# Ledger of designs, part 61: designed miniproteins, single chains

Each design is a single chain, and the fold is of that chain. pLDDT is the mean over its residues in the fold that is shown.

## One batch from the design tools (miniprotein)

Design m2110
Fold by ESMFold2-Fast:
Structure m2110 (fold): chain A 58 residues (1-58)
Amino acid sequence: GPAAEKSLAAAREALAAGDYAAALSGAHETIQLGKQGKASEEQIKEAERLRAEALAGL
């Protein structure tokens, strides 16, 4: 849904800017929305990858 798209876009932007904490927060929010059926499987997989990249950057 729109919330998952926005949190995922925010996570991508934060990661590109080197803001690993914000990227982690956005990725985590997208994963939580997925647990509620509010994110596609593709969005969840991308969020999991963004989370891993953010953690590696910390």
Scores: mean pLDDT 83

Design m2111
Fold by ESMFold2-Fast:
Structure m2111 (fold): chain A 99 residues (1-99)
Amino acid sequence: AIEALAELWRTFAGTEADWEAIEATPKEVLEKIVETLKKAFEIAEEEDEEKRKKKIEEISKTYGVEKENIEAAVEDIRVLASDPSLQELYEGLKEALEK
């Protein structure tokens, strides 16, 4: 679950996330990243392409994350959701973000 969150962190932050980097990150920044990832999971479940694009733009502006990084995270989540071999990883990530 947490290792999978580190992979999503790399997508959002553009850097190699290790345990020391995550532990050293201020709680406020971690909460912002977790909230952004929760929104990315919601977008990944959106079937309407136009609604998905609009929501990506809204989150980009709200959290100050580049649109391309949010699109990449949404695509990664969609790939995880569609791959049977990655279902355990997908469910673990979703469960971790709900806490």
Scores: mean pLDDT 64

Design m2112
Fold by ESMFold2-Fast:
Structure m2112 (fold): chain A 87 residues (1-87)
Amino acid sequence: SEKEEALRKTAEYLRELAEEYREKDPEVAELAEKQAEFLEKLAEGAEEELIEKYKTEMKLDEEEAKKKVEELYEFLYEQSKKVLELK
């Protein structure tokens, strides 16, 4: 799908930025790498899989597991914006 391709290409770009920033800002580089990995998993349909995993491993209900996944996505997305904007 187009969304899956966009997520994969964004992940590739973030990996390149992470490599560029590794010496200048290792913290931002690490966050970019984590964001890239997360986006690749989402592109493979892992959002529902992550919800089920949290329900099983942490013994959360569906609402709690969904909130955890949303919190993780929001955090990684916001940190990724800093790298993309070259801030």
Scores: mean pLDDT 71

Design m2113
Fold by ESMFold2-Fast:
Structure m2113 (fold): chain A 89 residues (1-89)
Amino acid sequence: MDLDKLKEELEKTAKEDPSQKSISLAYLSRLYLSLSKGDEASKYFNQAKDEALKNKDYKSLDILAVLERMLGRYDTAKELLNESKKIRE
């Protein structure tokens, strides 16, 4: 019954800092995956990736790569890690 409260808290946190926004969107993606709502999960994942790239937030890209690895998507995880490395170089 507290999934809506969790979503509200993540949305609130996303407004405090651009890096928190991409991280919060990544956690929303994972939440929707656990609920078997793949379409919503993909939307939040793409939004998190876009925000991380826009703000050069390599930490959020690393988190997204870990999430993709947990799903067995090693190719997309490698791509995210390569993008993260370019920002850190």
Scores: mean pLDDT 75

Design m2114
Fold by ESMFold2-Fast:
Structure m2114 (fold): chain A 119 residues (1-119)
Amino acid sequence: GEEERREREEFERRLERRRREILESERWEAERLGLSEEERRERLERTRRAAEYLERALRLEREGGDPREVVRLYEEALEASENGVLRLEAAVYRTITLKNELGEDPLKVAEERARRRQE
């Protein structure tokens, strides 16, 4: 109805603001690190992709989607970017979903991920 449309529009406006803030933080981080123009472009592209994963996770969670898929999207965001602001936000949301929706221990999940990286 009308109310659901307004709530969705407000949610989408919040995602748009977060995207802008994350991309602005990336420009600032790249400048602070003294990266080349090519390195800045590559990092910005990775951060844009990571922001898209973060937004997909937040939309899916709002829609009551599969919490395992939500966690996967947060993990994709964490893998895609080095940006500190985005990584902190994705890590916090991932932790909340693991604890509250899946009843999983974030420490055990982190240990399992570390084991998989050892291959």
Scores: mean pLDDT 84

Design m2115
Fold by ESMFold2-Fast:
Structure m2115 (fold): chain A 68 residues (1-68)
Amino acid sequence: SLEDQRDLLLALDRDRDGVITEAELQFVLDTFGLSGAELARLLGLDSARELLGASVHDLAARLGITLP
């Protein structure tokens, strides 16, 4: 859902202006009990690797999510 996507994006980058790192990605996978493939599916991506080096702000804009 959109709410799940928002929560995942907020967990991936706590500063909201930063770039998603491998450590942040692994934290989200561990915290939510997700595989990389499941995380990619929830965010509408082909691969969780697309998150690495991506801006959370840009991803939120693409998904139509307003970050707090």
Scores: mean pLDDT 73

Design m2116
Fold by ESMFold2-Fast:
Structure m2116 (fold): chain A 69 residues (1-69)
Amino acid sequence: SSGGGATAAGSGRKAAEDGRDGPEEGVRHAQLGAEAGERGAKEGKGTEGANLAGDHMRKARQLWPEAEG
């Protein structure tokens, strides 16, 4: 069961709502990376979570290299 005031969620950006291909896919990977890292840390699998998060963040940057800038 889950329902205890979780935070640190992805934004969900308007790009997904607008149906943009590259940026939308990048946002998805960013969200997956954030979740993977957080889940790994919670489960004590920080290394695996970090690796997965890194892969997703790398993919996000490839699809949307200036997402932050």
Scores: mean pLDDT 63

Design m2117
Fold by ESMFold2-Fast:
Structure m2117 (fold): chain A 98 residues (1-98)
Amino acid sequence: SRIAAREELARELGLPEPVARLAALLAEMAGLADEEVEAALKKLAESLKKTGKGEEIAEEARRLLPLAEELLRLVREARERGVPDEELAAEAEARVAA
């Protein structure tokens, strides 16, 4: 649900669908707060508008999406199996849950 909400926000900001999806997945993996995600998405949208590389970046994002989905799955599996650094897992969970 959080990933879907962030993808929708990215699309509302004018980001291409593949870029919006990839950004939402990366933000979830990084454990970013909603305010940080919104700021980052706005900067990305402005950068793509300024450089005119929106289509080129969208094509690259589309190519990277399967790898990003797999990486998120691996990160979640590693967390479920118990990361050796219990402190890092607890900190990440606290940041996600507030």
Scores: mean pLDDT 74

Design m2118
Fold by ESMFold2-Fast:
Structure m2118 (fold): chain A 70 residues (1-70)
Amino acid sequence: SAAEEEKKKREELLAESREDLENMRISQLMNVKGLSKEEAQKIIDRELTDPEFKQIYDKEVERIAESRAK
């Protein structure tokens, strides 16, 4: 149905936006702090265990997805 197709598109946009934000954050950590990709990933994983940081991160992913949906 059209509603299910729109839901799938939204879920895909959220997944893409999350991946893009994660890749951007990894690149920033590598470039600014001289970290390896593995070290940058570990920092992001640790940050996401913080409920406050995760809430901010999730809101940012939603904002990116909403901007791309239009």
Scores: mean pLDDT 79

Design m2119
Fold by ESMFold2-Fast:
Structure m2119 (fold): chain A 98 residues (1-98)
Amino acid sequence: LEEVRKKIEEAAKEIGKEMEKALGEEGKAVTERVNELAKKAQEDFENAIEYIGEMEDYAFKALGRGAAKDPSVEAEAEAAVRKTAELSKEVIELIKKA
């Protein structure tokens, strides 16, 4: 289980970096929420998949709002969506195997 917790933390950090890259200052607030949900997944494995799903949904909605507000960030937002989906899927599969 320690390896799964480390992977959840690593995924949250990478997602946070993508959010900051796409959204700048607004991305920092998203990173805080992503870290909160990741910590909940680490502390409550019974509901970990649900927390990772909430983290993914929150990030997607933030990226969508950013791209709608400023079309110049659309490419970075699309890249961040793809990376967030990839990392979330990897973590969910690891939780299922634990």
Scores: mean pLDDT 81

Design m2120
Fold by ESMFold2-Fast:
Structure m2120 (fold): chain A 112 residues (1-112)
Amino acid sequence: SELVKKAAEALHKLLAKFVELYENAEKVPKPELTEEEKEKIQKEVDELSEKVSELIRNAKTKEDIREALRLALEGFEKQLLLHEEDEVITEEAREKIRKEMEAFIEKLVEEL
């Protein structure tokens, strides 16, 4: 399916842009998460990943792809909380990245 291929390409571009913004983001010492909090976040990441995969696999409209990309972004944000033990991006940087990523999703969907 051509739409499914374009959706997968859009997801790859979304991840690349997110990583670029994250690498340039201001970071502060990370608050220590409990094992229970880590398990909860990991479960949320896994559930979002499965839902994104299903939305892309069954994509029929641009709206399906927009929803998949929005959920993927939520998953990327949650994954960051588990990625590095000693640092986390500032709340200001997180807000800025979210807004830039939301605008990028709209651009990707328009280019489908």
Scores: mean pLDDT 84

Design m2121
Fold by ESMFold2-Fast:
Structure m2121 (fold): chain A 82 residues (1-82)
Amino acid sequence: MELSEKELEELLKALKEQKELAKYVIEAYEKGEPEEEIIKKAKEKAEKILGEKHEFTAVIDEETIERLKKMLEEIEKIEKEL
């Protein structure tokens, strides 16, 4: 159950990449970018980060943004504990 040094490194990298993606989507939405543009760029970023088969959210609305903000807070808590 203990993570190896390599597994911990990969986990931290994945958390940082997810955090940056969430920040991007939240900022773009708050700046009033069109939903379709946000989705397109988020998918491109996610595919670059996580690989070609990664799916990102299909809809950008207020509820989705609130969920992303909550996810970002949880990621930040995990980073502080590691």
Scores: mean pLDDT 69

Design m2122
Fold by ESMFold2-Fast:
Structure m2122 (fold): chain A 67 residues (1-67)
Amino acid sequence: MTLRITDSAGRVLTLEASEAELDPEIAALAVGGSVTLTVTAASRGVLRRAAQLGLKLGDTVTVTRLS
């Protein structure tokens, strides 16, 4: 599954994720769907990987499902 993550500063990350790694809110997205989430220290799956790639804790991000 391909996800686009856009942070509050307009930085865009594209990630490949398995369905087993998805946060429940992200797993529920249809192709082309988006959800807005806050990155926290308790974030799991794809949001945790995005935080490790340089998204800041406390940032609001928009996650869009591309495939």
Scores: mean pLDDT 74

Design m2123
Fold by ESMFold2-Fast:
Structure m2123 (fold): chain A 70 residues (1-70)
Amino acid sequence: SPRLTEALLRRLLREYGLSQAQLARALGAKDASPAAVLAALERFSRRFGPEHDGVATEALLRRVLEGIRS
């Protein structure tokens, strides 16, 4: 899957009604910048399972955002 862009990240946050700060907090990112959030999502991907190569994808971000809303 193609890597997640900052533009797509902002679009999905708007779609789910969540802030970048909320996502950063949920992922344990060092700050709420797009770069820190994307890096934290890549680290999360590596911990999710051996089939997840540390790639931040739209599908992974959607699952994380759904988890925050639930």
Scores: mean pLDDT 74

Design m2124
Fold by ESMFold2-Fast:
Structure m2124 (fold): chain A 70 residues (1-70)
Amino acid sequence: YTDILEELAKGPRTASELAKILNMPVSTVRRTLDSLEKAGIIERDNGRYSLTEKGRKMVESIQAIRKKFA
């Protein structure tokens, strides 16, 4: 979940690019991306996925919490 969001925070990615970067099965990545898109956390444009404002805020909150308690 968070790994996909953190990678998308770096820039728009396809499902195949995310699968390669994160060393995950493409089927798992596509399932996660579909769920995130339905939740309004990411958006899709021509096969590339990017964070929405909601998604960006979620990533920032998760990173802040991790740093505080790391």
Scores: mean pLDDT 78

Design m2125
Fold by ESMFold2-Fast:
Structure m2125 (fold): chain A 94 residues (1-94)
Amino acid sequence: TDETIQELLFLLEGAKSLVELAKEEKDPKKREALIQSALAALDEAKRLASQIPDQQLQQQVLELLDQAKRAVEEEDFDRALEYLDRAIELLRKH
């Protein structure tokens, strides 16, 4: 459980960094590449989150990651960062 949580936190911090870079990127092609990388990181994070034994924590984290993924797809990077920060906080409290 602790190992899964630590790996998930690492992936989410990585996804957060990619979203922050996409928000600041002025080149549309580079921004799109960062968006695709962030979405791939979020899909990996969702796969790992599905392994969390605590069902309530698992459901809450997966919902936040789905919301973050939708926000990234809509290029609403501020909302994506808010959902990622909420997921990170929730995981750190456990």
Scores: mean pLDDT 89

Design m2126
Fold by ESMFold2-Fast:
Structure m2126 (fold): chain A 88 residues (1-88)
Amino acid sequence: SILEELKVLAKALDSYNFLEALERALAENPEKKDEILETVMNYINALLRRDDEEAEKYWQKLKELVPDDEEFHRALEELEQKIREHLQ
């Protein structure tokens, strides 16, 4: 499942804050769960491909799907930084 793939990635990047924030966001938005998971995975894949335009598109979509969750947004920014550092 997408969630299991994201858990593996989070552990590999030591991004446990992201995993906790994601699981909370999914619990608080059960009707949007599949769309949030798919959008997060698309965001990560865009970052891994160094496709900044697609990454920005999915980042904006995540802010629309999970508005006002500052902890989730900060956790995503931390994850982006860790991915970019890993690709150096």
Scores: mean pLDDT 86

Design m2127
Fold by ESMFold2-Fast:
Structure m2127 (fold): chain A 74 residues (1-74)
Amino acid sequence: SEAEKKLKELLEERNKNAPTSEEEIEEALKKIPELIKETQKASQEEIDALEKEYPSLTGGLKKLAEAAKLAIKE
């Protein structure tokens, strides 16, 4: 739940800035290791909720969400 909230906050912040540049993507990617550690204990239901919230992610945001989802599943 908390890990899901933090990931959503990160993704929303990136989406507001329209992360089309490498700079925005790199900044988001730097947060992945922290999110991974926090999301590792999240449930499958939290993963599914994330996918429903951000199904249309593109580029680096999509990779960010996928990486966090994989970490949560483990």
Scores: mean pLDDT 54

Design m2128
Fold by ESMFold2-Fast:
Structure m2128 (fold): chain A 102 residues (1-102)
Amino acid sequence: SALAQAQALLAQLRQLIAQIRQATTMDELEALFDQAVALIRQAAALLQPSPAEALELEVLLGLARIALGIGKLINDVAFAAEQVARLLEQALRLLEARLAEA
């Protein structure tokens, strides 16, 4: 079912967020972030959030991209990884709340 597929995607996203916190290079962090964006977009397609929720997801992803850019400028992978992980956790919570109402 679409709900079972969404649950599996959100479980993968949770594991990926843990991997993001362990990233030791910017290249690794960017690759993990790209994977997280793909999982979020797939889950959103299945769960069909409201326009307001979809906008909130885009804002969270935009802020994560800004955090990656700042991390590159200051050469601080740990800072970038933590900020990205926190923003992705907010996206995960939003999608999990949507799943609970489905």
Scores: mean pLDDT 90

Design m2129
Fold by ESMFold2-Fast:
Structure m2129 (fold): chain A 95 residues (1-95)
Amino acid sequence: DLKKEVLQLIEELEKNIPDKRVVSVLRGLLSRIEVAEKNGLPKEEVEKLYQKLIDLIREVLEKVDSLSSEELIKLTLERVSKIQEELDELMKKYK
């Protein structure tokens, strides 16, 4: 369910953002979470990461009209970096 919600939100974002860099960065994080799940990350940790990605996509969607493309990519990269650091630590813990 959460993965389906992420995919639907990314499709909505692609329709509303002229700068595709934001979408590419978010799809990259989604792919890394999917790889971690396949490599044995527990479902409760995977669900937490999908929820964080959902929250981030919703934040970006809310700010599309108020931020420039450069501000949106900066926000997206800063948030993705923090989620990726958490993913990397979880992957070390469950190796």
Scores: mean pLDDT 85

Design m2130
Fold by ESMFold2-Fast:
Structure m2130 (fold): chain A 56 residues (1-56)
Amino acid sequence: SPLERELNRKEVVLGVLQVALDTAQRLPAMSQQEIQAIQDAVQEVRREVDRLQALL
């Protein structure tokens, strides 16, 4: 279904963003503001995944 394909795409994006967050937290040049921006992006996509899962 279209919803299942959207969910699969969002889960891939979430995985990539989680790796980016882990990497950013380990980089000495990253500011707290930059890390927070990535964390906010992770939370946004996670919210979308949860919404799509609730519709299936």
Scores: mean pLDDT 86

Design m2131
Fold by ESMFold2-Fast:
Structure m2131 (fold): chain A 90 residues (1-90)
Amino acid sequence: SKEAIEKAIERLKTLSGGIARYVRLALEAFLKGDYELAQKLAELASGVKIEKSDTYENFLKKIIEGLKKLPGREAQAVRDALEKALEETK
């Protein structure tokens, strides 16, 4: 749902660093229907490919999966924030 993306954006605003910033901007672009910008920013942050036909849930899950392949505390914190946003909207 759109609510999952909105909750994810709120959580990402509390995090610092490039991964958090680019994921947040990708989610904001996706909500606005700017799929080209969303794809570019998601690929920069997590290496994930997205499509304009992706649901909000699938887009979040693809980013989470991409971030699981990255080492470091920043990637882990961003992944945890996205997973919590999905849980809050079940």
Scores: mean pLDDT 80

Design m2132
Fold by ESMFold2-Fast:
Structure m2132 (fold): chain A 78 residues (1-78)
Amino acid sequence: MAERGIAAAVARDEEALRELGKELGGREIEIPLEWSAEEAEARYREFVARAAAGEALDEDEVMAVVLHANMLRLRAAA
């Protein structure tokens, strides 16, 4: 039952984002939830390329983008 496995993975990523939001003093990480799967992938690739170039990125922002891109990727695979 792949769909249930995907839903569980999405819920796990949502929980990780919720915990990260609590650590930021009740600020939710502003992720554009309206991002299409393509927009999320483009943003993820941009962050990966910038990190590979040695650019100092905000690790929390990078993690939020990665988790969002993974959630959309898993939903597209369902």
Scores: mean pLDDT 54

Design m2133
Fold by ESMFold2-Fast:
Structure m2133 (fold): chain A 106 residues (1-106)
Amino acid sequence: DPLERQRAIWAETLATILEGIAFLLEKMGDKESAEKARRAAELLRAGDLEAARRLLEELSEKVPVTRYLAEAVQLVLDGGPSSLIGERLRAGLPEMQKLRELAQNK
């Protein structure tokens, strides 16, 4: 199924981004948020996109970049085009840069 395969590719891409976020959070000493980010990555790889999306929304209160990831997961669930998913991830780049800067100053 081409749609199922595309969904799996995006889930793996988003999981990889989340592992990077978890690494930065752990470097900052935020082990709880890092564990939640890794759990969301595991859920994405397991195909439980809805559980991953909910966990990313919870994380967004403390880690704003994960709101953009949650919205990207919703677009994947809705069968949205890759261009729109990419645009949503790009909109999160300023928050990702802020997180990287915080991790470097720890």
Scores: mean pLDDT 87

Design m2134
Fold by ESMFold2-Fast:
Structure m2134 (fold): chain A 120 residues (1-120)
Amino acid sequence: MSLEEILNEIIKIYRKLEEEGSEEALLKAGKEVVEALKKLAKVLEPVDPEAAKKIEEMAKKLEELIKEKKVDDLLELMRQALSFLLEVAEKLSPELKEKVKPIAEELLEKLKKILEENEK
């Protein structure tokens, strides 16, 4: 799968969690998104420091919203973060897409597990 295909699958799972997910499931999903954003920012820092800084700022704000359990604000910021990540991914060189791809794949697997646990 391409990086863009993985990110589109992440967005689809996120939409299902938004529609069907419990508060607990959404907070768990948010925590996994934060970890993925932190890893992504480190990969991008030497190539696109402005994008890396924006991603780090989004990750910090998501962490605060998770701690405060502000689910509505968390959902809105997660939508913005996923949209921005898709835009960044489309602009990456093939070499950087390959470096970012494992981070996106790990996030996808973790979100799938959260969705499956929510359905059980």
Scores: mean pLDDT 82

Design m2135
Fold by ESMFold2-Fast:
Structure m2135 (fold): chain A 100 residues (1-100)
Amino acid sequence: KFYWAREPKPKKYSKEELEEIEREVRHILETAEKVKPESEEWFLEKYKDPEKAKEEIREAEEVVEEQKELLEELLEKLREGEIEPIYVVQHAVALALLMI
């Protein structure tokens, strides 16, 4: 239970509220995409074995793709009223942190 969430359930979300949440999610992901190249450069510089570093980056990219697919499923559930906005935003933040 979210003890700090005071919204009654079920809550009806307006089209404008849903569009604002979707914009916030996109902004989080776009910010991570801009930071990602700097993080990869730092990681490659610190690693003593460049081939192992490249393999770890590739494995991380595969996980990121799987999490992006899950985020799209969560956004669809949000539009259908099946999930609270906080869960979609939390997943977007977690995905952004995984990307950097």
Scores: mean pLDDT 70

Design m2136
Fold by ESMFold2-Fast:
Structure m2136 (fold): chain A 80 residues (1-80)
Amino acid sequence: MEAVENAIKAIEAGDKEGALKSLDEIIDIARELEDYATVLELSVLKSLLKRNPSLFSDPEAVKEMIEMLEKIKKRIEEKE
């Protein structure tokens, strides 16, 4: 859960390195839970953020990323 909160804060702050680090932590948790759909979704997001850092400056994109991470947080909490 802390990794998801850290990812949201990094995305809101435009901290690319912090966001990518926190996404890696969430991906590791998802792998342990065998949630390969979440692993794929976050791996795609990670690739998009690396290739298009302007997503951090788009309020609509930021909102969509935060909503995705909040859904993933709930999904992980339901599997524990």
Scores: mean pLDDT 81

Design m2137
Fold by ESMFold2-Fast:
Structure m2137 (fold): chain A 61 residues (1-61)
Amino acid sequence: SPVEERLRLARDVLEGKISFEEFVRRLYPDNPGAVEFWLSLPEEEQRRMVRVVARTLEEKA
């Protein structure tokens, strides 16, 4: 399911298995503007985004 795939990607970032850049490119494959926006943010905001995504998806799974 798309939820399970996105949750796996978020967990992979938190565990250091993939980069944040790889995560956002996979999360937004058809939205380069969203990818550029997230990559432009400070690392603290990037880490916060991943944690929020993981928590939100865990609540839906």
Scores: mean pLDDT 81

Design m2138
Fold by ESMFold2-Fast:
Structure m2138 (fold): chain A 94 residues (1-94)
Amino acid sequence: MEELKKEALDMLGEMQLQVGEAYKRYKERESSLSPEQQKKIKQLFEDLNKKVVESGPKIREAIEKGDKKKLDEVLQELKKKTEEVIKGIEEILS
């Protein structure tokens, strides 16, 4: 159980750091972006926030049940979504 909590916290912490850096980069560039680019970036962050909110209860349940397989599946899905969102933001900012 403690190992599963550590694994989840480590991965969530890394994702949060990456998202924070992407948001900082967006804010630095915001005034130079078109309204369409701003809308797309906001939508990408909203899509990620929705996935995070949906994943929270699933992560907690997997940890409480000691279900490493379920935890790994949920964390992998969330990691993939985070990477897709960050890549999308970077492509708009490039």
Scores: mean pLDDT 85

Design m2139
Fold by ESMFold2-Fast:
Structure m2139 (fold): chain A 105 residues (1-105)
Amino acid sequence: DPVEELVRRTLRELKPLVEKLVNTTDPEEVEKLKEEIVRLLLRTHEEFERLGAEPRRERYPSLREAAVDLVLEAARIVAESQDEESIETALVLVGAAITADELAA
């Protein structure tokens, strides 16, 4: 599934950035990491749009499918608006996606 492969690549890049963000106390580094996460999500949204994939219609997704849906929703939110509230919402969704992906193992 090209969408699942896209999201797996995105999660591999997101995980170290989120880990650094949680462990840093430098405000300049925090802003840089948030910008890198936003850039990655924007790229993921553009790649998803290029795939022309249909949204999943499954009512009760698996944890792995939930991780995919959460990453794509975070990417969509950031593509629509990059205000502080939208970025914070996307970060919460990314955290949930990472947790769902880890629990799916």
Scores: mean pLDDT 83

Design m2140
Fold by ESMFold2-Fast:
Structure m2140 (fold): chain A 64 residues (1-64)
Amino acid sequence: MVTVVAEGARGTVTLTGSPSGGTAEGTGLSEEEREQAKAAAENLAKDPSKADEIREILSLMLSA
C-alpha cells in the first residue's frame, strides 16, 4: 500500500494505491481533475515509484 498526500491553496487530496485498487479522496479539484486523480491512484497502485511525480503534479494542480 502506498499513500500520497498533496496539499495546495484549493484543498487537500489523498491517493491510496493498494492491491485492491487505487482510491482518491479530497477537495479542491474540479470533476475532470478528480477523474485524473483517480487514474493517478490506479497508476500508483501499479507503480509505487511514481508517488513523488504524482504528488508534485497534484500539488501544482491544487495551487493553480
Scores: mean pLDDT 77

Design m2141
Fold by ESMFold2-Fast:
Structure m2141 (fold): chain A 75 residues (1-75)
Amino acid sequence: KEVEELKKKAEEYQKKADSLQAEMDRRGPERVAELAARYLSGDDSPEAKEAFELLQKYEDYRRKANEYKSKVESL
């Protein structure tokens, strides 16, 4: 029961990460990286902030997916 919940969480976060990866690919990964770099350089525009947050959310979801996968493997 617990294993199934952890596996479901892992798949959920993996799908979220995959969706964000597809979004970055659609926008152009170089363009997303450029906008995120502009945000870090003080560009407070909504588009630059969204690009930065997109990259951060992708890494967060990928990390969480891996955490849940590891928990499933440990059982």
Scores: mean pLDDT 82

Design m2142
Fold by ESMFold2-Fast:
Structure m2142 (fold): chain A 75 residues (1-75)
Amino acid sequence: SEAEKELQQVMQDTSTKVSLYIQQKDYDKALEVLDEGIKKLKELKEKYPEIADLADKYIEQLEFMKKVVEELKKK
């Protein structure tokens, strides 16, 4: 479906950018990218209620990644 394609694209883009910023040790930008990804997933959830459960799982995954990045920033 179009919703699943948009969801997958948001996750792919977010994961790629987060990995690049982590490699650069730019944790603040990594957190900004994760926040933008979460925002986009919430917008997709509102636009496509049928994909809400899948979007929620990915939001949880990105929120967990934020905690990991915040811990890396402290080192």
Scores: mean pLDDT 88

Design m2143
Fold by ESMFold2-Fast:
Structure m2143 (fold): chain A 101 residues (1-101)
Amino acid sequence: SSAAFYEKLEQKYKENNTPETRAEILKEVAYRETKKALEAKRWKELEEGLKEVGKEYNLEIEIEGEPKSEEEIEKWSKKLADAIAESYLNKKPQKVKLVGK
């Protein structure tokens, strides 16, 4: 359940109101939402969404091709989530290159 996932994250934030906890929450949300979008095969909507995410979290995102395997989907999702968390924690631009076929 999406509601149960977000309730758990809200509880985590209430227990530890730190930048590190916030970055961890952002990472978990970004991983989940990116993976869902990629698994739904909404590639064009994902490209548009990644442009908005890049603006919001100060990311330079380069995309080559499309992820065609579950392993590639996981790699893209984790890489983007890590970059978002890193940008939030360090307040520095992050460069992310996503390569598929």
Scores: mean pLDDT 77

